Designed miniproteins, single chains. Designs and how they scored, part 58

Each design is a single chain, and the fold is of that chain. pLDDT is the mean over its residues in the fold that is shown.

## One batch from the design tools (miniprotein)

Design m2112
Fold by ESMFold2-Fast:
Structure m2112 (fold): chain A 68 residues (1-68)
Amino acid sequence: MRAQADALVQQANDIIVTNGVNDNAVDLYIQAADIYRQLGDDAAALDVLQQVSPSVARVQAQIAALNA
């Protein structure tokens, strides 16, 4: 599971380097964060979500949920 989350982060980073921040990259980070959270690693989930713009509403909602 962690290797899967790490692979998703790498894919999202590659997309951002090539195309900038977009829905595909955001979805990959959210999927990776969900896997980290299921492993009980909220810190890793937060770190992953911080890879995208904090102004993105979907990412802000995920960060708020992790801090609740």
Scores: mean pLDDT 71

Design m2113
Fold by ESMFold2-Fast:
Structure m2113 (fold): chain A 69 residues (1-69)
Amino acid sequence: MVLDKETIIKLLKEAKEKYGDVVSADELYKFLVEKTGNPVVARIIVAELERKFGKEINLNEAIKDLENV
């Protein structure tokens, strides 16, 4: 099951408050598993962000990109 865009944006904003502007894909995955309780959904979100950012995810740019979709 895929989360809606607004829920993903909210989770990324919470990650930014915890980690700052940049977070590793591995740390973001752990954070999303903790917040959603769903490892499959967390992996899908992280995989899409890794396609654009690589191993270090720029949370400011990720949030901005999702808000413009």
Scores: mean pLDDT 81

Design m2114
Fold by ESMFold2-Fast:
Structure m2114 (fold): chain A 60 residues (1-60)
Amino acid sequence: MALEKGEEYYKKGLEAEKAGDYKTAAEYFSQAARYYDKAGDKEKAEEAFKLAVRAYLKSL
């Protein structure tokens, strides 16, 4: 479940970023990172967190 939720939020983050909604993308990538970390997938959690930070900076 946690891994599946991480993937779901990761895809939503990519869709929001593609639409130029960087604030929403940052929120979705942040949720993805939390779920990947909860699932024990530290590599995907770190990747999603980096995408969240990048999207957040673009939202400013």
Scores: mean pLDDT 84

Design m2115
Fold by ESMFold2-Fast:
Structure m2115 (fold): chain A 64 residues (1-64)
Amino acid sequence: MLLEEVEKRILERAKELIEKGLSKEQAVNMAAKEVLEELIEAGVDADEALEIVREAAERVREKL
């Protein structure tokens, strides 16, 4: 999965969680965890998935 696709998914999910009353940090952390679990379940290497999700989450924090 491309970094840009992971970033988009985290951003969309984090925005939903913020609308439900979570803080920006809580929303990004929860969205990132959900996407990380999805990537691992889809067969992405755990270390690679973690690196991609960490970079994507940082980009999302900058945009929120």
Scores: mean pLDDT 84

Design m2116
Fold by ESMFold2-Fast:
Structure m2116 (fold): chain A 100 residues (1-100)
Amino acid sequence: MLVKDVKLEAGETKTVKIELKPENFSNPLPDVEEIDAIEFFVFDENGNLVGRAVVEKPKLGDVLEIEITGGEKSGTYDILAWFWKKNEKTGELEIVGGSG
């Protein structure tokens, strides 16, 4: 799901702070007590993946920091989040929110 966009100048490095609250996410937030990880993706204006971060065992109200570095030109960068939960039957991580 889209978390936020951020505007960067060419070559600018910015730390983006995201508070883990329902209002900061475009889709309904899954039950945070049940999730094992959040994976963040940063895309440039052309849809190229330019950054990734993983936060394990998140809690509601946590402030997450993602460092983003701008490309050769100023532009808008989208931050997306996928929420992962361990399937108790298989032991594998599966997406429980944020994939759409």
Scores: mean pLDDT 72

Design m2117
Fold by ESMFold2-Fast:
Structure m2117 (fold): chain A 87 residues (1-87)
Amino acid sequence: SLVAEAAAAVREKAEAGEAALTPEQQAALNEIVEEGAERAKSAKTREELLREAARTAEEAARLAEEQGLEDLAEALRALARALAEEA
């Protein structure tokens, strides 16, 4: 699936970028994921869950871009688009 491919790309870019991430950058990205997970708990349908996941991926992409992690930002935007299109 497009979501599975996009998620795999995000994992690959994140692993490649981890050597360049500071503890503060990792903490900021983890905070976005945790906030997204909390919003997801309020989702009542699969479509709502996918929209919250897409929003979380977009927020993570913006932070990654602000930190100069261009490849990770592009992968996260692709994931956000795939999630939104499946919703």
Scores: mean pLDDT 77

Design m2118
Fold by ESMFold2-Fast:
Formats: C-alpha cells, sequence, structure tokens
Structure m2118 (fold): chain A 66 residues (1-66)
C-alpha cells in the first residue's frame, strides 16, 4: 500500500528531476512541459488522497524528464 509519505517523496523526486531537465539544454521543451503537467496531476492526486495515482504520475514525470 502506498503511503502519504511515499507519495510525497515521489513528488519531490519528480520536481528535482524536472529542475535537472530544465538545466540540461539537450532536453526538449516538450519533455519539460509534459513532465510539469504530470507533476501538477500528481500533486492534485496527492491533495485528493489518491497516493497510488500520485506515485504513478510522479514516476511518469521522472521518465519523461530523462
Amino acid sequence: MVTEREAGIAIIAARLALVGAELDPSVTQEQIDEARKLIDEAEKAYEQGKFDEAVKLANEAIDVAR
């Protein structure tokens, strides 16, 4: 079972990945925009108590930011 703490950590990791992507000139603006959108969706899921969905969306954001 995904906990609130695990979901929070996943969102923080996704935000750090986005910062890294924004500092990398080889990462496209499309990838940055998609990662940001997924982080926003993860944060909304977290606020709604949907911690499983928040972790899934945060991990998708990390993958897009690579």
Scores: mean pLDDT 83

Design m2119
Fold by ESMFold2-Fast:
Structure m2119 (fold): chain A 63 residues (1-63)
Amino acid sequence: MKLPKIKFLTKEKPKGKYVLLIYEDENGNIRAALIESEKFDEVMKEIEDENGNGAVLLDIPEL
C-alpha cells in the first residue's frame, strides 16, 4: 500500500481482523481505505515514513 503526503486525525491499534483507515490528504480531503489488521504494522510504517503522523483506524464490527 502507498499513502503519500497524508495527514492523520488519530492513531489506534486494530483489535479485529479488519480496520478502516481514515486519513486526511495533503489537500485536506478525507480519504478512507479498508485494510487487513495483519497488515496494520506494515501500513502504519508506510504512513509514518511518508508523513510521520498517526492515522485514524476504526475496527469494523462483525466482519
Scores: mean pLDDT 53

Design m2120
Fold by ESMFold2-Fast:
Structure m2120 (fold): chain A 70 residues (1-70)
Amino acid sequence: SLEAEVTLSMARMYLSLAKLALKKGDYETAIELAEKAIELAKSAEPLAPEESKELIEEAEKLKKEAEEAK
């Protein structure tokens, strides 16, 4: 659906920004952006379960890496 496509696109954008923040050592920003990506992916899960699960797993891994790097 269009709603799921838009939401997943936004989740991917937040995840990409989180990766950039992590790379530059901005761990707090990386965590916040990863959390936003997780929230968006979870909201799309009923319509796109596989894509949502992949995004959630990647974002949660990034969040953990950022938290451990602090």
Scores: mean pLDDT 85

Design m2121
Fold by ESMFold2-Fast:
Structure m2121 (fold): chain A 59 residues (1-59)
Amino acid sequence: LRERIEELLRREVELTMEIMKLSVELLINPEDEEARRRKEELAEEANRVAAELERLLAE
């Protein structure tokens, strides 16, 4: 349980950092459809990781 929570927390940090990088790129090139799409994909994954963490912590 603890190891799985730690893994999910690391993944959340990684996803947050990647989303932040893409947000900076979009500030420079707001019309970058690829960066926008990639950011949406990572945000969806981050939401899934957060939901899993909530489930594990609620046990």
Scores: mean pLDDT 81

Design m2123
Fold by ESMFold2-Fast:
Structure m2123 (fold): chain A 79 residues (1-79)
Amino acid sequence: SLEELIEKLKSLLSPEEQKKLDELVKKLLEALRNKDKEAFIKQLQQIQELLLSAPVSKETLEEMFRLLEEIRRLLEEEL
């Protein structure tokens, strides 16, 4: 489920942006493992900034934020 949502989000991004997302997701999961709520929120904000900087349509941006919200909900259940 989580991996499928991340892969869907990545499919909407360029290869360069996908690499940046992979690094941010890695940091997000590290914060989750450490139960570090502040680091978790910081990494989510960095992902949001990455998505906002993507040269995509408003419709694609809306879809990306829907996927990110679903990812956030799944991960917050582990905190």
Scores: mean pLDDT 82

Design m2124
Fold by ESMFold2-Fast:
Parts: C-alpha cells; structure tokens; sequence
Structure m2124 (fold): chain A 65 residues (1-65)
C-alpha cells in the first residue's frame, strides 16, 4: 500500500541520517584505533540495513504495479 511505502521511505530517511552521523563520528575519531574499528563496524551494519530497506521499498512498489 502507499501507506506502507511512506513508512519505509521514512525509515530510509532516518537510517541515512544515522549513517551520515556515524560517518562523521568515524572521521573525528581517527586518533583512537579501537573506536574507529567499532564505529566503522556500526557504519557497515547501517549500510547493510539501508540496502535491505531499499530492496523492501522496490518490492512494495512492484506489488502496487
């Protein structure tokens, strides 16, 4: 439904905001190798989740066609 599409689009927007914020934190933590590793892993999980949300959005759009 269009309502479900809008909800997934909102989740994508919020996840993109979180990803961009995490990227900034990684850049600013370059002096601490352990923090960089932990934050980089968190960024990778956000990127994976974003990809899954985008695939879900495409599937929902195809079902409405």
Amino acid sequence: SEEEIEKVELKILLTEIAYNANQLVVERSAQNPKLVEEQTKAAEELEKYLKELKEQLEKLKKQLS
Scores: mean pLDDT 82

Design m2125
Fold by ESMFold2-Fast:
Structure m2125 (fold): chain A 56 residues (1-56)
Amino acid sequence: SLEEKIEEVRKLREEAEEIAKKTGKDWFEVLDELIKKKFGVSGEELEKELVRQLLA
């Protein structure tokens, strides 16, 4: 569901913060990598999909 996808992204954001803190990498870059690994799309593409589902 849309809510489940939002919750999964929330968890990935938390994971990205921990990785960024430990590695010194940019949080946005880490988050995009995690989103690509999990969903097979970029963070920008996932956001567009979630917006389309919200409007449908």
Scores: mean pLDDT 79

Design m2126
Fold by ESMFold2-Fast:
Structure m2126 (fold): chain A 100 residues (1-100)
Amino acid sequence: SAAGRAGGGGPMPPAGGPKYTTDEEFLESTARVAAQAIADALRKAPPGATVTAGLYAESEENARKLAELVAKRIQELAPDAEVVSIEVDGKGAVVTVRKK
């Protein structure tokens, strides 16, 4: 990946370190990888097939954010697919996507 100044203003915690910015970048990167895997699976699947992906994060809030980012990325990578459900249970999230 290209280096340079990706963070703009840098980390923005009220007190602490760069952890929050790193966590957001990690969630976005993880969502991109997961969405690509789902999109690849959908491409190989017949119309009407369902693909289910399990996601894990360090907190319930991050699991929910990760699932939302994955759903958004899937709509960008496979706009003909439908996000059927997003289920969050503790640190785990399950995203179910159907090919139209």
Scores: mean pLDDT 74

Design m2127
Fold by ESMFold2-Fast:
Structure m2127 (fold): chain A 82 residues (1-82)
Amino acid sequence: SLEEPEFQEEIEEALERMFEGIAKATGNKATLESYKVTKEVAKELGIKLPNSVLANLTETLQLSGNSEETREKIRKALLEYS
C-alpha cells in the first residue's frame, strides 16, 4: 500500500527515474540535482516524509542545483512538514 516503506522505496526509484528522464530530455540536470538534495536534507534532518511529498516540494519550490542557498530553502520547507 501507499503507507508501506517497501512501496515508498518503489516510488522513490520511479521519481528518480522521472527526474533523470527530464534531465536527459532537456539537457538540464538542475531539477534532478535539487530533488536529490531534497532527499539528502530530509535524511540529515531525520524527517520521514513520503517520497511523493519530497518530489512535490522540490517542484513547488522551483529549486535548481545543490548550492547552500538551495539547501537552506529546502530545510525551511521540510521543517514546515515535520
Scores: mean pLDDT 66

Design m2128
Fold by ESMFold2-Fast:
Structure m2128 (fold): chain A 58 residues (1-58)
Amino acid sequence: GKERIEELGEEYVKLLEELGQYDKAEAVREGLPKVLESEDLEAVEKYLELKLEYLKSL
């Protein structure tokens, strides 16, 4: 749900900042409110989970 997407989004932003990708982190932070209005919340949630899993595997 929306709470899970916000949680994943915050974790994704933090990982991007730790990797020095500040511009990308800011874009994600700004995009999250618009994404939460999407009808396809399940796809967004899965996308963020896959991105986080990939970054954590590095």
Scores: mean pLDDT 77

Design m2129
Fold by ESMFold2-Fast:
Structure m2129 (fold): chain A 66 residues (1-66)
Amino acid sequence: SKVEELAKEAAEAIQAKDLEKLRKLLKELGVDEETIEKILEAVKAGNLDEAAELLREEVMKIKEEL
């Protein structure tokens, strides 16, 4: 699934703190800009667990709409 592939890459980008790659992947996933900024701010603050949980919640919403 394209969603599963993008979600995996986004999770890896969080751990790598690659903000540019993470922003692009979240946009491809269809995450809204407000939520993208929340995830990026969590990564910038070093709250990687919070960023990962926010990503997980967004992926679950996307999968329910498919």
Scores: mean pLDDT 84

Design m2130
Fold by ESMFold2-Fast:
Structure m2130 (fold): chain A 63 residues (1-63)
Amino acid sequence: SKEEVKEEVRNFYLSLGNEGLAEYLVKIIDEGVEKVRELAELAEKMGLKETAELLREAAKKLE
């Protein structure tokens, strides 16, 4: 579910000590699948492989 995806993303970034990124990504998930996909592509271009993979899986679960 959308809530499970948000919790997974939040917990991952909180475990890395990045509360700001955790809350930002949860907000983007609330904005919808298209925004999540855009951010996944940006993360890939920035070399943030783990973030890109997490966001791609989130987008699949939100469809």
Scores: mean pLDDT 78

Design m2131
Fold by ESMFold2-Fast:
Structure m2131 (fold): chain A 71 residues (1-71)
Amino acid sequence: AGNEAVERLRPEAEASPPSKENNRELLLKAIEEALKDPSLPEEVKELLERYKEAVKNDNLSELIAELEAEE
C-alpha cells in the first residue's frame, strides 16, 4: 500500500498547484538531513524514519496520534 498514499496525492499534484508536494519534499529533506547526523540516538533515528514514511504516505496525523497514545 506504499503507492496508495502517493496516488491519493497525485490528483492534487497533477491538477492543482504543486505547493503541497513542495512542502512534503521540504519536510522529507529536513528529516533526511537530521537522519544524517551520526550523534543522534538510535531511538530518535527510528522515530524520524517513521515520520519520513508517514509524510510519504500522508499518514502524519495518524502517526502523531499513535505516538501521543503511546505516551
Scores: mean pLDDT 65

Design m2132
Fold by ESMFold2-Fast:
Structure m2132 (fold): chain A 59 residues (1-59)
Amino acid sequence: SKEDKIKEELKKKRYEIKEDEKGRKYVILGDGTKIYLKDLAENKDKSEAAKALRKALGL
């Protein structure tokens, strides 16, 4: 799936994938920004940090 591809690319770039108490997966960027993988996969996060991360992951 697109989310699984995102997980593998994040691991390759040494991001630690976290999970909240509701099972939602996210990463924390170097600037402290929290991005949920589902929002990244569905292109629902319109922040500049999310756009830059999508570009870095080849999305």
Scores: mean pLDDT 79

Design m2133
Fold by ESMFold2-Fast:
Structure m2133 (fold): chain A 86 residues (1-86)
Amino acid sequence: MTLTITYKNLTEEQKQQALQTAKDYEKKGHKVTITEDGNTVTITINNLTPEQIIAELLKAIGYELEGHKVTISKDGDTYTITIDYK
């Protein structure tokens, strides 16, 4: 399974947290692609287990409960999560 997470309107500290998520998945042996554009970070992670996808979906729900705008979509084996900190 592939996961693309887009973080928007990040502070510098939130940006470092997003990049740490990418590094954690790289340490677990996943192929990770990172794109930075100002205060936006997009991370694409390949070869995730169902349990890892569920963990990221629960984390996204956590961001929504904190008052951030979260959108989740699925196309085939690819999940896309967008988190907007605005």
Scores: mean pLDDT 85

Design m2134
Fold by ESMFold2-Fast:
Structure m2134 (fold): chain A 77 residues (1-77)
Amino acid sequence: SMVKKGEEVFEIGARLLLRRAKERKAQGVPASEIIKEGEQTLKILGNSVIKQYKMPEDKAKELIERALAELKALAEE
């Protein structure tokens, strides 16, 4: 399924984003800046999997919201 491949692509992108967020946090970057950068990246990633892998918009929104919640928890800890 193209949708399943899109989910795998999103998961890989989200994992790389969280790794980058950990690096930025270790460098002393404020949580607000890490979250802002991550939100922009997640929006681009979500749009990409919708267009390229025919992911439903509601599914992409759910994946973005879950990844964003994890990003916020990581950045604010």
Scores: mean pLDDT 87

Design m2135
Fold by ESMFold2-Fast:
Structure m2135 (fold): chain A 90 residues (1-90)
Amino acid sequence: KKEIERKIAILSVALGLLVAAYSTGLDDPEQVARDVRALGEEIAKYLEELGKKDQAQKVRELTDRLVEAIRAGNYDEAIELARQAIKAAD
């Protein structure tokens, strides 16, 4: 379903941009954590609609780790986890 694939691609770009912006240190970590969790959950649900359940589970696991890295102020880890989540969504 090409519309869902496009939605996953857009949400993945949004996730990457959000984490890149967060890495500047100017954003509220709790707000970023909430937004990241919302984006990751939407990506995972669209992957489930496509029958990609293993990818959906991996995106959720990476999103959980990403949220923890954001809350801990681990900018480098957050950037790498976002890249891994985006790759898992492909």
Scores: mean pLDDT 83

Design m2136
Fold by ESMFold2-Fast:
Structure m2136 (fold): chain A 97 residues (1-97)
Amino acid sequence: YKYTDEDLKATLERAEEALEEARRLLAELRSLPETPERRELIAEVERLIERIEELIKEIKEMLENGASDEEKFELEVRLSLLEMELAILKREFERLR
């Protein structure tokens, strides 16, 4: 049950990877002609980026100041949910292409 700083660093790497993927998706969406559906998807991707950035800040704070195993596990669960949301948004983008 011991969540190590190495596990937390792995979670940070995944979060930073998800952030870069979300930013690439946002850039691609903004390169296309504006439609109501694309504007809505842009807003959803922007919101996801903000949530990932907040999670990254929390992970860095935990690496600096320490955290409980439960708090570290909770962050990993939150990241997994954000990764799932990113996959859904990528699928919606392919549908709108």
Scores: mean pLDDT 85

Design m2137
Fold by ESMFold2-Fast:
Structure m2137 (fold): chain A 60 residues (1-60)
Amino acid sequence: SKIEELEKRLDELHKRADELEKQANASTDINERTELYFEAAEVAAEIIHVITEIMGLKKE
């Protein structure tokens, strides 16, 4: 189902966000950490979009 596909996507996005945060926290380069935090923020925005899509489908 579409909801199952989106839930799988959501799980993958959470794992990606966690990895980016771990990489940022492990980095000693401030520019590298900043770039990784921006990438994590982009993934977080995508998570919000996927959640919104799932919520819309559940109303139907």
Scores: mean pLDDT 83

Design m2138
Fold by ESMFold2-Fast:
Structure m2138 (fold): chain A 75 residues (1-75)
Amino acid sequence: MAAEQAARQAALEEAALGLRKGEIMRGTLQAGEELEKLDPQLGKELYDAMSEEKRQEAEEAARRGRALLEALRAA
């Protein structure tokens, strides 16, 4: 029981972190669009910092978090 509760809490925290990472990435991209309107160079630098690798990582973390949350709800 205690081990199951600890595992469930760890899974919920992992899901929350994954979803939060995806949200942060989306917010960063939105901020980049706003910066590009004020200073095109700074906006491009922000987009370049948000490489495809980092975006894919954030999307996968969010996807995994959603799947984990659904599995926990089904259990």
Scores: mean pLDDT 71

Design m2139
Fold by ESMFold2-Fast:
Structure m2139 (fold): chain A 118 residues (1-118)
Amino acid sequence: MKEAEELNRKGIELLNKKEYDEAIEYFKKALALDPNYALAWRNLGNAYLKQEKYDEAIEYFKKAIELGEGHAKALALDNLGNAYYKQGKIEEAIAYYKEALALDPENGTAATNLKKVE
């Protein structure tokens, strides 16, 4: 768990530097140690989303939703909505933004994204 958290943190650092391939390697290493690490699945999805690999991003966000609860699940639902929006699948994006906001009404990102597509 702690080693997986440290690998995930390094992945986030690389993601912030826009080193997406390297970030992906670290998130995959974290998941090799802890396959149930919902945050690492969400971060892996975000790295693929930044590379415009939307199908892979969707797969990993769905895994994060499966494993996550409450606020963490709401964040993954919002990210899934963003991936569908980037694919031009507006109806699916709206559905996931609404689901994220219903689960966490204080999710300002989901509320903002929903407003843009209403």
Scores: mean pLDDT 87

Design m2140
Fold by ESMFold2-Fast:
Structure m2140 (fold): chain A 103 residues (1-103)
Amino acid sequence: TAARRAALLARLEEALEKYIKIGKENGKTGFSRETLLRAAERLAADPATAPVLEAFIEELLNDPSLLLEIAEKLTTQSVDEVIADLRAQGKDAAARFLELTTR
């Protein structure tokens, strides 16, 4: 529903604010807010991928540094290697989000 989509995007924006703050505090470069929101809007619109986005938002709220870790790893590793590393860490929703948004 439109209301559920709006709620998911609002919750993601909270997670992104924490991510941006940590990035600034550590002098880190990560993904742009615009790029992440655009990908999330696409996933939120599809009932098959909306649960993946919801689970990823929960992972981000529990580990606000997660997006910075992914961005740093992508400077030295392939997307497939980063996805494998995330799954090995039990960050399955982050791995699936990356897979859906980079392929």
Scores: mean pLDDT 77

Design m2141
Fold by ESMFold2-Fast:
Structure m2141 (fold): chain A 80 residues (1-80)
Amino acid sequence: SHMEEEMRRLLEEAYRLLDEAERSSDPKEALELARRALKLALEVGRMADKAKNRELVLRAVATAIQAIGVEIQVRLEERK
């Protein structure tokens, strides 16, 4: 469906943001990118759950976990 294509595009955007966060040398920028990716992943998760699309729910959850992991790693590196 067209809504499924939109959800897949939003997840692709979240992955792009995470890739950019991992490549960023600026911790503040990396945190903002990871935060944006997390918001997109959670939004897609809600949409996919309402659509009863289990594959996209699992992909959204996995993306959210990756975003949280990036945020934790950046915060730990800032604290040295």
Scores: mean pLDDT 87

Design m2142
Fold by ESMFold2-Fast:
Structure m2142 (fold): chain A 68 residues (1-68)
Amino acid sequence: MLSDEELKELALKEADFMIKVGYSLGLSEEEILEKIRTTLESRDDLSEEQIKEILEYAKEKIKELKEK
């Protein structure tokens, strides 16, 4: 079974993938974040705090991509 840290790392990789795909498709920041949130909230293996941390990570990542 995966540790909490390993589960969080996998969720971060999933968020990274969704950001890259959404950005390439021309989705807005809000649309990308909504898809990530919905995906993470559908899981029973992540805490609310972990979901919040992943969403904050995703927000910063999206901002960085849009500034380039």
Scores: mean pLDDT 78

Design m2143
Fold by ESMFold2-Fast:
Structure m2143 (fold): chain A 57 residues (1-57)
Amino acid sequence: GAAAGRNALAAGEEALAAGDATLATYLFSQSRKLFEEAGDEEGAARAREALERAKAL
């Protein structure tokens, strides 16, 4: 659901801040999937942007 998507997004940002790009990429991918399953297009867009940032490292 959207709450799980938000939790995964937050966990991904913490992983990215800690320098763990691999974990951040996984968590942002999960966040995007969870938001898409919930129909939260805004959440899915934020997760996609975060995923691009993690992959750019």
Scores: mean pLDDT 84

Design m2144
Fold by ESMFold2-Fast:
Formats: structure tokens, sequence, C-alpha cells
Structure m2144 (fold): chain A 63 residues (1-63)
């Protein structure tokens, strides 16, 4: 159960980062950060440390 949620969040994060690499618009950048923050909250609530760590790293890199 927890591992499945971790995999789902991790896969969603990978897809989100791919979209960031394709889009170079400031407005889209802020929207993507908000999406990553939502994934971070879900990962923290589920105790998915790996997904949470990845979300934090990506938010810092993009910001």
Amino acid sequence: MEKELEDEILEALVRATYAIGVTNEPDDKEGIIERLEKYLRRAEEAGAERAAELARELIEEIR
C-alpha cells in the first residue's frame, strides 16, 4: 500500500520534471512548483521519504 503510493508519486514527479524541461515560460514554472508542492504534501502524509526527498530537490532546483 505505502510502496504503491510512493511509486505513483515518484512517476508523477518524473513526468512533471519532463514537462518543466520542455516549457520555458515563467507562468508555467510557478504552476509546476505548486504541483510539486502538492506531491510533496502527499508524500509526507504517506511517509514516502524517497518521493518527498525528490520533490524537495526538484522544487529547490526549479525555484
Scores: mean pLDDT 69

Design m2145
Fold by ESMFold2-Fast:
Structure m2145 (fold): chain A 81 residues (1-81)
Amino acid sequence: MEKLYEEALKAVEEGDFEKAKELALKLIELGHTEEAIEIARKLAEKGAYEEAAEILNKAYVAAGEPEKAEREALEIRLKAR
């Protein structure tokens, strides 16, 4: 499990945003939504706003907090505009 998080962080650092997104989505499927949210925030820091917004939406929906998903995804998308 920690290995998926580490691989996702490495993908963000290497600029492989698609791989980082895929790994973060796998973390959500496995119930590790907090780790996926951290990956999304690092993607946003690198300018990958669309990938970050998609991960945050799925993570917060999985956590039962869809209103947080809408709010945080909107904040990231506003920075991309």
Scores: mean pLDDT 77

Design m2146
Fold by ESMFold2-Fast:
Structure m2146 (fold): chain A 55 residues (1-55)
Amino acid sequence: SAAERRARAEEYQRLAVRAAALGDAETASKYARLSGLAIGDEERAKRGAEQAAKV
């Protein structure tokens, strides 16, 4: 469902933020991309990964 996809995206986003806070840019980028893909937004996935890489 849309709600399940949104919840999954939020969980990946939380993991990305945590990884970024720990200085793990690779893991942060990976989870940011997965967050975008979970809601079917490739552009958002790409932008999230790029932002996370700037830790």
Scores: mean pLDDT 77

Design m2147
Fold by ESMFold2-Fast:
Structure m2147 (fold): chain A 63 residues (1-63)
Amino acid sequence: MAEVPPLIEALKDDDPEVRVEAAKRLGEIGHPEAVQPLLEALDDPDPEVRKAAFEALKNIASK
């Protein structure tokens, strides 16, 4: 029941609030498939999106 693909697409949404939410959920799920999209999100123009992606990557790494 992987919600990972729709969340990966949400990381590319035009709304930075949607991208922040997607990054947080990907971090909670902890799927390794999210690592590459989250690494790309570290270059996001919105600082809140970059922070959420960094925290998500830390959560995945702590598994």
Scores: mean pLDDT 78

Design m2148
Fold by ESMFold2-Fast:
Structure m2148 (fold): chain A 88 residues (1-88)
Amino acid sequence: DAEAAFAAEGAARADEDAAAAVELAEEAVRLAREAKSKEDLARAAALLTAGQLLLAVVELTGSPEQAAAARAAVTPLIEEAEKAIEEA
């Protein structure tokens, strides 16, 4: 039915947002570690913020299981990116 199809699309979007949050956090870690300027660090911080925002969207719109999985995947990358930015 249309409701089941809509729910399935919502779940797929939450999974896509979770994957995007991981990719953004991983790129933030990479840019922070490779940073040679204040501008590079600002770019890393912007990507980290985007990753945190997408994680928040998954936590609000996804199932409890999707939210837990997204947190488990993204949180260590957020912590690593924050540490890399602070140590640069």
Scores: mean pLDDT 82

Design m2149
Fold by ESMFold2-Fast:
Structure m2149 (fold): chain A 58 residues (1-58)
Amino acid sequence: ELEELKERLRELIRRLREADPSRDYSDEEIERIVRVLLRASPGRGLRGAIERLEGLLA
């Protein structure tokens, strides 16, 4: 489950960067953000947030 959430977070951040050119995230910065979010939010809450963001980008 954690690996699934990590991949979904990486993809979301990459899509946000593509949709908004002002977001200048390096791949290394994306990895750091993913790590921080996984530590700060329990999996259930984080999954819900990811799903909402995915819906907005679809």
Scores: mean pLDDT 69

